Designed miniproteins, single chains, continued (4). Designs and how they scored, part 86

Each design is a single chain, and the fold is of that chain. pLDDT is the mean over its residues in the fold that is shown.

## One batch from the design tools (miniprotein)

Design m15186
Fold by ESMFold2-Fast:
Structure m15186 (fold): chain A 84 residues (1-84)
Amino acid sequence: SDKKKAEELRKELEEAEKYYAEHRSELSEEEKKQFEQAKLAALGAIAYLEGKYEEAIEYFEKALELNPDGKLAKGLLEKAKEAL
């Protein structure tokens, strides 16, 4: 189940990156920052689901450096730390 969820999230991230690339020229610096935050959080969630807890922690910490109020990243960071 977790492996399947990770594969689905990876596919969704790839599709989101393609869509975002087509609109990058129209994006504000804040919108670009928000996308980078979301991408890092998604990469962290994928790593977490794959049991790569140290990698997940690194991605979530980077996401939180860009957005300290990132609820998903903060919650999963704590769970990843507990899993080690």
Scores: mean pLDDT 84

Design m15187
Fold by ESMFold2-Fast:
Structure m15187 (fold): chain A 64 residues (1-64)
Amino acid sequence: MEQEINEAMVLIMVGVARILASRGKLEEAIETLRRALEYAEREGASEETIEYVRRELAEIEERL
């Protein structure tokens, strides 16, 4: 239950980062994803969720 709430929060943060990237704010998007990754690792999100954030981060970083 708590893990599901933490995972939902991480996905919301990823969504915010994607919106920032779509507006050309790549540096802010990367910062948001780094914070999402730290939050996910700190709160014990699933390995699948952590990998998802890492993939999103890598995709935006290659556009920088």
Scores: mean pLDDT 80

Design m15188
Fold by ESMFold2-Fast:
Structure m15188 (fold): chain A 71 residues (1-71)
Amino acid sequence: SKEEEIKKKAEDYKKVAETLKNEMDRLGQKLAEARRANSAEAARYTGQFKKAIDAYDEAVKKYKELEEKLK
């Protein structure tokens, strides 16, 4: 059914969001470590962290939109 297709897509986006949240946590730790070490890597990790946040926000937005269609 159409509802089952929407549920599957919502679950897929939730899994993407969970993966991105774990990546954000990992990158946040790497960024903190790089800053403590005064490493040039801090700039690279800052960029990667921002991209992960943006991707996470998009995934969350997508599954919430899909869940609203099921109400």
Scores: mean pLDDT 85

Design m15189
Fold by ESMFold2-Fast:
Structure m15189 (fold): chain A 71 residues (1-71)
Amino acid sequence: SMAREVLEELLQLAEEKGDKESVELTKIILANLDKLNPEVVVIGALLAKQYLEEGNFEKAREILKRLLEML
């Protein structure tokens, strides 16, 4: 699944950046991936990944929290 691959890349990046909250949020999304729209997850994960790369942890966390609100 593309959604799983992007989320696993996001998880690795969040760990490397030391953003523990994004790590935990990404793990919850991965655990509930079958309950989410895969297209929305891919877009959200790519945006969160971009914000983490830029060091904008607050926006990355906001995107991940919005994905969880879809559960």
Scores: mean pLDDT 86

Design m15190
Fold by ESMFold2-Fast:
Structure m15190 (fold): chain A 87 residues (1-87)
Amino acid sequence: MSPEELTPQEKAVLETLYNSEKPALTVREIAERLGWSQATVSRTVRRLAEKGLVEVRTLPDGTRLVSLTQEGGRVVKEWREKEREEE
């Protein structure tokens, strides 16, 4: 997936997951890290899951864990390298 297919909100969520010390973050943790509402994070995460860039696992207690897929990690790495290109 090319960077131009991603909204700024989608990029922010992917970058938060990529820079995380944890293998997965809850929707609440992503919201706290970005200063967003959980509703905004949930909508963004749903779109990213539809694109195959994140995996969402719902625990028996209803907690939603969000992790970066291998493709999602690759996409973040590629756009970060592109943003570092000086021209």
Scores: mean pLDDT 78

Design m15191
Fold by ESMFold2-Fast:
Structure m15191 (fold): chain A 68 residues (1-68)
Amino acid sequence: DARAQLAAALELLRATPGVTARQVGDDEIVAELDLSVERQTGLVLRLIGDFPGLEVRLEGRRLVLRAK
């Protein structure tokens, strides 16, 4: 379910070098990215593929993940 996907996504982001992630409220994660453009694109594609129950938005070097 989307809540389990949020928890798994948070763990993935926290384990990723160059990513600082935190949970905001019950259904949202915000992550600050200190990554190359190529690694940032790869991370976004991985999140979309691995967590289909989550809305993934990239705003500059900030990721926002929300439960659908």
Scores: mean pLDDT 84

Design m15192
Fold by ESMFold2-Fast:
Structure m15192 (fold): chain A 80 residues (1-80)
Amino acid sequence: SAEEEALRLVREAALALLQGKVEEARRLAEEALELTDNPEVRELAEEVLELAEEGLSKENVLRAIGLLLRAIGLLLDLES
């Protein structure tokens, strides 16, 4: 589904942020926003864009880890 595809992109974007691949993370989050109208998934993608703009402090790294875990949790719910 488009929602599942968008969640996979958000998961990959969060991983890209944690790897310091800011441009890749922004691109993946923008692609996720194009695929879905789901407000929860869109909020996750928008948070990736915010973190990409702000840069990764220690607090923002924890936020990126939280994003990754939330995206994985939602994806598992859709696969069940």
Scores: mean pLDDT 84

Design m15193
Fold by ESMFold2-Fast:
Structure m15193 (fold): chain A 73 residues (1-73)
Amino acid sequence: MEKVRETLQDILRRRAALEGREFDPSASLEDLIAEVAEWTGIEPEEILRILQEKDKPTAVNEIMRRAAERAAA
């Protein structure tokens, strides 16, 4: 689970930078998953699957792409 947490934190730091916000590094794993799910429109279970099955760069790129697609819709 640590690899999943680190990847979620990286994704949310990227979001914070894009939105000019501060990132909270103390957020729970459940909170991190919920925030990424809301941002991307992906179900929490699918986010976990992506993060577990794919290498970190691939997972990050897929999540960031989904967030961009949601923002454009």
Scores: mean pLDDT 79

Design m15194
Fold by ESMFold2-Fast:
Structure m15194 (fold): chain A 56 residues (1-56)
Amino acid sequence: SAGERDVQRISAALAALGRPVTVGLDPSASLAERIRVAARAAGVSVAELRAAVAAL
């Protein structure tokens, strides 16, 4: 699903930033909300994580 693909991309981006965290699948969450929650959990900015996801 698109949500599973988004979670995989966010996880790969976090690993590339050296900040691996567990990213859960919430079927009601948008990609933007997933990035916001993951960035907070990893201690990185939303802009930094968004750029890392876009670079994949």
Scores: mean pLDDT 77

Design m15195
Fold by ESMFold2-Fast:
Structure m15195 (fold): chain A 56 residues (1-56)
Amino acid sequence: GPLKKEMLRLIGEILRLIGDIFQAELDGASQAEIDALRARLAAARARFRALDAQLG
């Protein structure tokens, strides 16, 4: 259903953001850029948890 499709999309977004954070750290990106990526990751994880609770 729509909730499961959104959860799969969020899993994909979470995995990409983890890779982006790792790459940013390797490239010596600013702390502000890394913090922005971490904030996006936290938001995606929070949304996934909210959708998971609706399935429960």
Scores: mean pLDDT 88

Design m15196
Fold by ESMFold2-Fast:
Structure m15196 (fold): chain A 89 residues (1-89)
Amino acid sequence: MEKVRELAEELYELLKKAAEAAEAGDEEAAKELLKKAAELLEKQEPEVAAKAAAMALARLLGKPEEEGLAFAEKLDPEEAKKKVIEEAK
């Protein structure tokens, strides 16, 4: 969990600055910050990256980390495919 926590802190900082830049109309700065966040995620194992991103997003939204994880889980490719199969049935 140390890697996840450190990544979540780094991502939270980048995402917060990106959101502030976007709201200020500085789309270029927002894009740069989002690219840095994506690069950090790309360097990590997918599971570690997903959990760190979910925790960072939850903090950014002022929500418990559990809510962020639940939201991210809905976007998981495996879960998405499962729901599509259920829908087709």
Scores: mean pLDDT 67

Design m15198
Fold by ESMFold2-Fast:
Structure m15198 (fold): chain A 73 residues (1-73)
Amino acid sequence: DPSIEEIKKRIEEVKKLLEEGKEKKDVELLREAGKLAQEVLEELKRGGALPEKLEEVEALLKEVEEALKELES
């Protein structure tokens, strides 16, 4: 499993991509954020998740999906 430090960095990258994608209405940035969030979520589930980090990533993934739905509809 990746280190907690590595997971934290990936979560920060998801937040950055999500914020930028929402502000710019950039579908590619939002898709990248969603892909990274899914990868982090799978790693957390596989490694015996930290509940707070799991909840955070699930919330980010939901925000990405909602933002993409608005732009792709």
Scores: mean pLDDT 78

Design m15199
Fold by ESMFold2-Fast:
Structure m15199 (fold): chain A 75 residues (1-75)
Amino acid sequence: SLEEQRNMTRKSEEVERILKLIQEARKKFDEEMKKAWNEYEAKGDTEGRDEKEKLSREKLIEVQKEYMEKADNVF
């Protein structure tokens, strides 16, 4: 039906929007990692750099899981 087709289109657009948010989260993670490398490497703080990277990766994984759950719930 036309209604089912419209609903599927809206759901597909919502999934695409969520995927874009995941891509943006990954880009922010990359930028944050570059900043951390510049800040902690300049200080010789390898331990602090590694801790920051670990926490940032854990945060990214959590954000990605949240968005993936939202995408799964669209259909």
Scores: mean pLDDT 80

Design m15200
Fold by ESMFold2-Fast:
Structure m15200 (fold): chain A 82 residues (1-82)
Amino acid sequence: LLEEAERLFLEGRYQEALTLFKEANEREPSEALTYFLKGEKYYAARLYEEAIKYYEKALEADPNFRSAEVMLKKAKEELAKL
C-alpha cells in the first residue's frame, strides 16, 4: 500500500497517491506519514513555510521517504517565488 502510494506520487498521480497514503496511515500509523500528511494540508493551503517544517519532520522520522523529499523541494521552490 505505502509502496504503491509512493509510486503513484512519483508518477505525478498526486490525488490517488494521497488517498493511499491516508489509508496506509489509518492501518499502521507512522510518525513520518502523519507529518507528511500535515505538510500536504499546509501545501494545499499555500502555507509553504509550515509545509516545509512538516516535510522536514517527516524526513527526520524516515530519511528514505522519497515523497517527502520531493515535496520539501517543491515547497521551497514555491516559497522562493513569493
Scores: mean pLDDT 83

Design m15201
Fold by ESMFold2-Fast:
Structure m15201 (fold): chain A 68 residues (1-68)
Amino acid sequence: SAIEKLKELEEEEISIEDVLKLLREDGFSEEVIEKARELLLIADRDGSGKISKEDAIKVVELAEEFEK
C-alpha cells in the first residue's frame, strides 16, 4: 500500500509528485488524488515541492477515508 511504502522510506521528505504517483499505483480514484494534491500543497509550507514523511502519511490516511 502507499502508506507502507511511505513508512519504509529512509529519507525524511518525499516530493508531492511521488506521493501522488504512489496513490495512483495503489488504485485511488482521480477525485481522491486531486483532494490529496490540495492537502499536500497546503502541507508544503516552504513551496519546495517536498513534504515530511509524517505529513505525507497523514494525507494518505485521509485519502483512504475518502476512498470508502
Scores: mean pLDDT 79

Design m15202
Fold by ESMFold2-Fast:
Structure m15202 (fold): chain A 60 residues (1-60)
Amino acid sequence: MKTLEELIKEGNEIFKKLNITSLEFSEKVGKLAKEKGVTDDAYEIAKIALELLEELLKEE
């Protein structure tokens, strides 16, 4: 399992590769985190962010 810092770093690198704004992405992640009830857990939010990025890559 990856560390919290590694998850955040990977997320940021993928954001740049997908050419999406961090603001747009954070809004989508925030909505998903709210729906899952994990808004206060940085690690879980980072995991949700990576899962969303993988979905975006597959939808392309």
Scores: mean pLDDT 70

Design m15203
Fold by ESMFold2-Fast:
Structure m15203 (fold): chain A 91 residues (1-91)
Amino acid sequence: MSEEELQKEVDEAFARIYIWLGKKYLEQGKPEEAIEFFEKAAKLAEKTENYELLAEAYELLAKAYEALGDKEKAEEARAKAEEARKKAEAA
C-alpha cells in the first residue's frame, strides 16, 4: 500500500467517523455542532472521490439545516447530494 492509498483510506475512515459524530449531535438536538462534523466529512469524501459518502454527508447537512430552519441551505445541500449520487452511479 502506497502512502497515497493509505492516506485515502485514513481520510475515508475519518469521514465516516465525522458522519457518526454528526448523527449523534443531531440526536442530542445540537444541529449546529452536527453541521461542523458533516462539513468535515463532505470535504474528506470529496478529496477521496467517494461520491456515495459525499452524498450521505450532504443529505445529513440538509437534515441539520432543516432542524435549524435554514430552508435555503437545506435545499443547496440536497442539490449537492443529488449531484454526488449521480457521480457515484457513473463511477
Scores: mean pLDDT 86

Design m15204
Fold by ESMFold2-Fast:
Structure m15204 (fold): chain A 83 residues (1-83)
Amino acid sequence: PTVEEVQELALKFIKAADAGDSEEAKKYAEKLVEAIKEAELSDIDLGVLEVAAAVTKVTSEKEGNEEIAEAAQRVLDAVAEKA
């Protein structure tokens, strides 16, 4: 996957999470995790993904959506492994 494909998947994940759509958020988080593992990402790209996933996790925890919080944690774990 390209950096642009990773960014598109991240945007879809964030949009689904913001909508409270746990099924769609989990689907895009899974695709995003796979894309992060395979893509060539700069430190800047990883930093942007980390901030986005961290914000999504905190917001979903505050809203009581454990499924989206778990999905965001999986994205954070993938970023940490890649960094």
Scores: mean pLDDT 85

Design m15205
Fold by ESMFold2-Fast:
Structure m15205 (fold): chain A 69 residues (1-69)
Amino acid sequence: DEALREKALELLEEAERLGVRVVTETGNVQIAEEVGKLMKEAEELLKEGKYEEAIRVAQEAIRLAEDAL
């Protein structure tokens, strides 16, 4: 489903922006590294066509970054 793929990509872009903000605004490298790990997991799921799982993992990355800000 292309719509699910697009949603996963949008969430990954948001996770990337928030991860950068965690580093620049808080200096919390450990949280930024965990966000990066979740983003990598979501990217692998996207490559496998597992779009709903990629969305869930990307949302987890966003939540983790937001909690650090």
Scores: mean pLDDT 86

Design m15206
Fold by ESMFold2-Fast:
Structure m15206 (fold): chain A 75 residues (1-75)
Amino acid sequence: TELLRELAIRTIESMKRAGKISPELAEELIERLQKAKSVQEVIDALREAQKHLSEDGQKALTALIQSIEALAKAS
């Protein structure tokens, strides 16, 4: 859970710098990710945020969710 949470937070920070997510939504999502206690809570937070993103942001977040799901199954 810790490593997947860190991966998610770092990716959201990268997306914020690239302009793929608004600063406000990125900060809210990072706070939710920091409070997440399970892999499922991380995935649920990302899926909820995906609904509020541009097409480029949705694609980036979909790739992140797929990576987290794959890593969770391998770990």
Scores: mean pLDDT 80

Design m15207
Fold by ESMFold2-Fast:
Structure m15207 (fold): chain A 58 residues (1-58)
Amino acid sequence: MKVKVVYDYSAKKSNELTLKKGDVVEVLEIINDDYLKVKNLKTGKEGLVPKVYLEEVS
């Protein structure tokens, strides 16, 4: 599932991913209600991000 980054996010831990507003990411895994594991399609990097920074792309 592809989702769009709606706000810039800076990784706070080594397992998190830094995202820029307007990036498109692929959801790899739902970790819990607050976090997803995603792959940034622009950079190819994977990591955890808070769900509130993402919106679903139809």
Scores: mean pLDDT 79

Design m15208
Fold by ESMFold2-Fast:
Structure m15208 (fold): chain A 60 residues (1-60)
Amino acid sequence: GEKTKKEVEELIDKYAEKLSETNEIPFEKVKEAIEKALSDLSDEEALEKLKGLLDEMEGK
């Protein structure tokens, strides 16, 4: 749904920020790579994957 798409976009931005900081790669380039990697997934699958990736980065 629309809420899920918005949450996915917010999590993509958050994940891209963390990867950009860690790898010294421009945010926009990292965001594009993440969006491309998630392009074959549904919004729900992308949301679940992003939450898992962020949890791993946060040490949860």
Scores: mean pLDDT 78

Design m15209
Fold by ESMFold2-Fast:
Structure m15209 (fold): chain A 130 residues (1-130)
Amino acid sequence: NPELREIARRLLELARKLIKEYLNEEADELKDPEKAQEAAEEFRELKKKLGSEEQALLERIIKLFEEALNDPRVQEALKEELKRLLPDLSDEQIDELVEELKNLYLESIRNSIPEEEVIERLAEKLAELK
């Protein structure tokens, strides 16, 4: 379903934007949150080739992204966008989609899942709720 894939893509891009904004506000040590996110994406792709020290760095980056995605302001912004894109869904279904988006995003970094696969999985979840 191309419409659901487009919605999934927009949600993933919004999540990335909100993570960058959160890291910019909260992380004095990460003075360039875009570079931190780019490094996480690069490490996700190269995860199979990473040694133990690089794995420890990847886990620290995942923890920062998890903290960002669990921030109430980030979650509320994701819920508001979902309500705008999918007005027929209940609040409970919106909450379920936010948790699925969070879990898929973190899993994609941890397990080196390509963006298109994340979009497909999220689009499948959207189809189940319609």
Scores: mean pLDDT 74

Design m15210
Fold by ESMFold2-Fast:
Structure m15210 (fold): chain A 72 residues (1-72)
Amino acid sequence: ASLRAVGHVLRGIGAVLDGNDDEAAESFIEAARLYYEEGDKELAIRVLDRGIEWTKNPEKIAELEKLKKEVE
């Protein structure tokens, strides 16, 4: 599970570099969910913070912020 979460983080970073905000946000959300399900709330929040920082689409930023509030 941790390796799967890391894979989604790397995919999210790649999507950011490609300018694909939708895929980036989706990848960070999936990574955060996997960390949270494993009990690593701190890593889940950190991944969501990075997603918020690197996403430019206001709708996707709002989705990431909502999930962060739900996991806190």
Scores: mean pLDDT 81

Design m15211
Fold by ESMFold2-Fast:
Structure m15211 (fold): chain A 55 residues (1-55)
Amino acid sequence: ARETAEEMVEKAAAGESVPEARLLSDEGQRILLEVRFGLLSREEAVERLAEELEK
């Protein structure tokens, strides 16, 4: 889960599309959007998204 979260967060932070995000919970999608717009650090986003992916 952490490795997947890291990949998705890096893509979002780089402004790349993350098609898999559409399959995430609303919370997971929000995390990726916050990273893309610089509202959340990559480290915090990875931690939160990894937890969402393991639910």
Scores: mean pLDDT 77

Design m15212
Fold by ESMFold2-Fast:
Structure m15212 (fold): chain A 81 residues (1-81)
Amino acid sequence: DPEELERIRKLIEENKKKSEPSMQQDIDSITEEDLLRFIEELRKQGDTESAEELEEALKRGLREAAEKHFEIVQEIVRKNS
C-alpha cells in the first residue's frame, strides 16, 4: 500500500538526516517503541524477513536493534533507488 511505503520513506529520511554529524548519539536516541513500530510497518509491507531480523536484534539489546534498523533502512533505500 502507498501509505505503508510513505511511512517507511519518512523513517528513511529521518535516519539519513541523523546519520550526518551525530551517528553515535542517534543510535542511543532510538526507543524500543520506534523499533516496534518499524517492525510493524515492515510486516504490513510483507517484508517478514527484515521484521524478524530486527526482532531478533532487539532480543540481543536496544543498541543492536538500532544498528539493525539503520541497516534495514539503507537496504530499503537501495531497493527503491
Scores: mean pLDDT 70

Design m15213
Fold by ESMFold2-Fast:
Structure m15213 (fold): chain A 55 residues (1-55)
Amino acid sequence: SKKAEEFAKKAGELIKNDKDLEKQAEESQKLAQELKLSGEEVNEAAAILVEKGYL
């Protein structure tokens, strides 16, 4: 979905630019809430991040 793709893109940028894993997790959680991702969309975004090598 577009929301999962947008989340994955922004989360990937956080992972690239911030070395603090805790901060990455907090920002990713806030972003998922702002985009109103379903559990399925969160799983889709995680799969995209794995495919791109961010996870």
Scores: mean pLDDT 73

Design m15214
Fold by ESMFold2-Fast:
Structure m15214 (fold): chain A 60 residues (1-60)
Amino acid sequence: LQKRLAEEAERIAREAGAPEDVVRAIRDAILAGQGVPASLVRTLPPEAAERVARLAELAR
């Protein structure tokens, strides 16, 4: 489950135009079952930020 959630979050962030380092940080946080830092989420458009935050919560 965590792997699929991380893959979807990575796709969402990349499609929203996030830099690759931000995309990787989001993926790694979700794979580790950790919350995604608010600083990373804030770099995304609001719609993408909400989706990524929801996926991170499900991965816990």
Scores: mean pLDDT 77

Design m15215
Fold by ESMFold2-Fast:
Structure m15215 (fold): chain A 62 residues (1-62)
Amino acid sequence: MSGDVARQAAVDTGRRLGLPQADIDEAARRAEEQARASGLDPDRARQVGELRARVVATERQK
């Protein structure tokens, strides 16, 4: 459940940031893995998803 929340937050944030699909997929995958491994609650999982998308966007600006 928390993994799904993190994945969706990463996808939604990545789309808003205009990231390519490959970058969105990578952010979503990492967010889902982290949320599942850490047993995060839905609010924390959403924050992780958003953060992962922003990190990918920042790396791309370089």
Scores: mean pLDDT 80

Design m15216
Fold by ESMFold2-Fast:
Structure m15216 (fold): chain A 73 residues (1-73)
Amino acid sequence: IDPEKLAKAIIEEASKVLPKEVVEGLKKIAEELLKKGASPAEIAQAMANYLLNQGVSTDQVSEIINEAIERVR
């Protein structure tokens, strides 16, 4: 999986169900991770942790991450 494609897919899935301000924070985290050469696993973990810290439910975070992964396979 391409890390950039995964990050974009996670952002797109999040954009369907989450407030714009949460998604903008997610984009910023993705950009910093990609600049550092983060792996797909590191991107998924860090973006999921950010969403959990924003009060997004575990079920909703799992749906967002899993849909993004399926989309970029």
Scores: mean pLDDT 85

Design m15217
Fold by ESMFold2-Fast:
Structure m15217 (fold): chain A 77 residues (1-77)
Amino acid sequence: VLERLRELAAEAEGEEAAERYAEEARRLLAASPRAEKLREFLELLLKAEEARRAGDEETAAEYEARARKLLEEVRAE
């Protein structure tokens, strides 16, 4: 999931920015006891972005809503 997210970031902001974001994401995942939840959150955001790029706003909104719920769970424990 991180590799695909890096590819999308590279298209938007360039390879150097994408590599920096990928490194930050890897550090957050490694340091967090909730790394699995954060990985799932990033995967949902990636699917939302892919759906949005495909023109499927409804599916994108669905994945974004799921990501928000998961983020609230991570924050609340």
Scores: mean pLDDT 68

Design m15218
Fold by ESMFold2-Fast:
Structure m15218 (fold): chain A 74 residues (1-74)
Amino acid sequence: NKEEILKEIRDIIVNFALEKGVSEEEAQKTADKYVELLKKGSEEAADTVIEQLRQNGYEDKAQKLEELFEQYKS
């Protein structure tokens, strides 16, 4: 289910932004932006989010997002 995959990706981005001290409103806006780019197949957007997660020690979440994006493209 592609909608379920996008929801999981969104949740990873929102939770990461909140943990970095971003407001709920800004976290949702950031997630909306990246999810729309990922829907269009933007590997650049995926790589950007994955790299940010890795740089902040969230390797497990980075790997999960990469797997979810590959599933979405299938």
Scores: mean pLDDT 84

Design m15219
Fold by ESMFold2-Fast:
Structure m15219 (fold): chain A 82 residues (1-82)
Amino acid sequence: MVEELYNHTFELEKKIKEAEEKVKKLLETEELPEEKKKELRELIEEAKKKFEEASKADTLEEMLKYLEEAEKLLEEAEKLAE
């Protein structure tokens, strides 16, 4: 049982890290108007907050819920960047 918790946490951490890297690239490489950059930063901050909540969640169900919310926010951020 303890091994399963470590494995799930490790995989979750990897997915969060990949999402954060995607977000970082959006901020660093995108040439957006200032208004769009402000909205993008706000969406990214919300996404990071949800990912942090997922990592601190007491149950797998809550963790997955926060991850899905974070991924949706990241998708909206990517749409703004395009």
Scores: mean pLDDT 69

Design m15220
Fold by ESMFold2-Fast:
Structure m15220 (fold): chain A 75 residues (1-75)
Amino acid sequence: SAALREEGERLYEEGLRLKETDPERAARLFLEAAEKFAQAGDYEAAIRALEEAVRADPRLRENAEAMIRHLRSAA
């Protein structure tokens, strides 16, 4: 869905804006973006968003790596 992809892009851009000033909020936005991209079938964008979420909050690494592995197998 184009609407899901556009929402994902909007959330991703907001995450990038907050990345240095509010990393915890940026990480949440990147996770939401990843969900929207995955629902849209854009697995490369979803993986990119998950990687940015981990950079913003390294505590997410294990869960994000599991999601990335799943998305790579679905692509």
Scores: mean pLDDT 88

Design m15221
Fold by ESMFold2-Fast:
Structure m15221 (fold): chain A 65 residues (1-65)
Amino acid sequence: SEVQQLIKKALEQLKESGSVSEEELEELERLAKDPTKEKLREFYEKFRNNSLIRSLAHEALKVLE
């Protein structure tokens, strides 16, 4: 749930910035429902150039550790 909250926050940030497509937002919504370490790592690598999203994904990975 805490990890899901962090991913939800990241989704809202990306939606507001317009930096991802609607299809990408749907994929991230699926991630929020089932956040595995592997999926979170992919999310972190994909959005690492966005410092805010990178920080949120990094915190989510630490929670799963």
Scores: mean pLDDT 70

Design m15222
Fold by ESMFold2-Fast:
Structure m15222 (fold): chain A 60 residues (1-60)
Amino acid sequence: MKEIDPEEIARAFIDMVLALGKRAGLSKEELIEMVRRVGEQLGASPELIDEALKRAEELA
């Protein structure tokens, strides 16, 4: 079993939050705000946050 890095945890958590938020009917703007807030709270890199924001835009 490979050790889990904070970046991998942040990425997986953001993906889960996006999927759950979309299913709950959150708007595109709410999804984007959630992704940014969660990414910052988890200490994710700006690159990871930017990638996640693009995914939120695509999924909304």
Scores: mean pLDDT 74

Design m15223
Fold by ESMFold2-Fast:
Structure m15223 (fold): chain A 72 residues (1-72)
Amino acid sequence: GIAKSIRFGADQAEKLGAPEEAVEYARKAAEYAEKGDYESAIKYLEKAAKAAASLPGVKEMFLGLAREVKES
């Protein structure tokens, strides 16, 4: 499901050297998605993307996940 995709994204961001803050926001987004709180999941994915601004690929990944949640 979407929560698993967000967790995978957080793990990939961590492996790519994303700031700890970005990884923590992405993990929070996954927790909210697991609870069905998609509004908070989107908010935390957007926070993760901003925190990962130094890594454009990671930022784009988190914004893509936020869009996927909005379309779910």
Scores: mean pLDDT 86

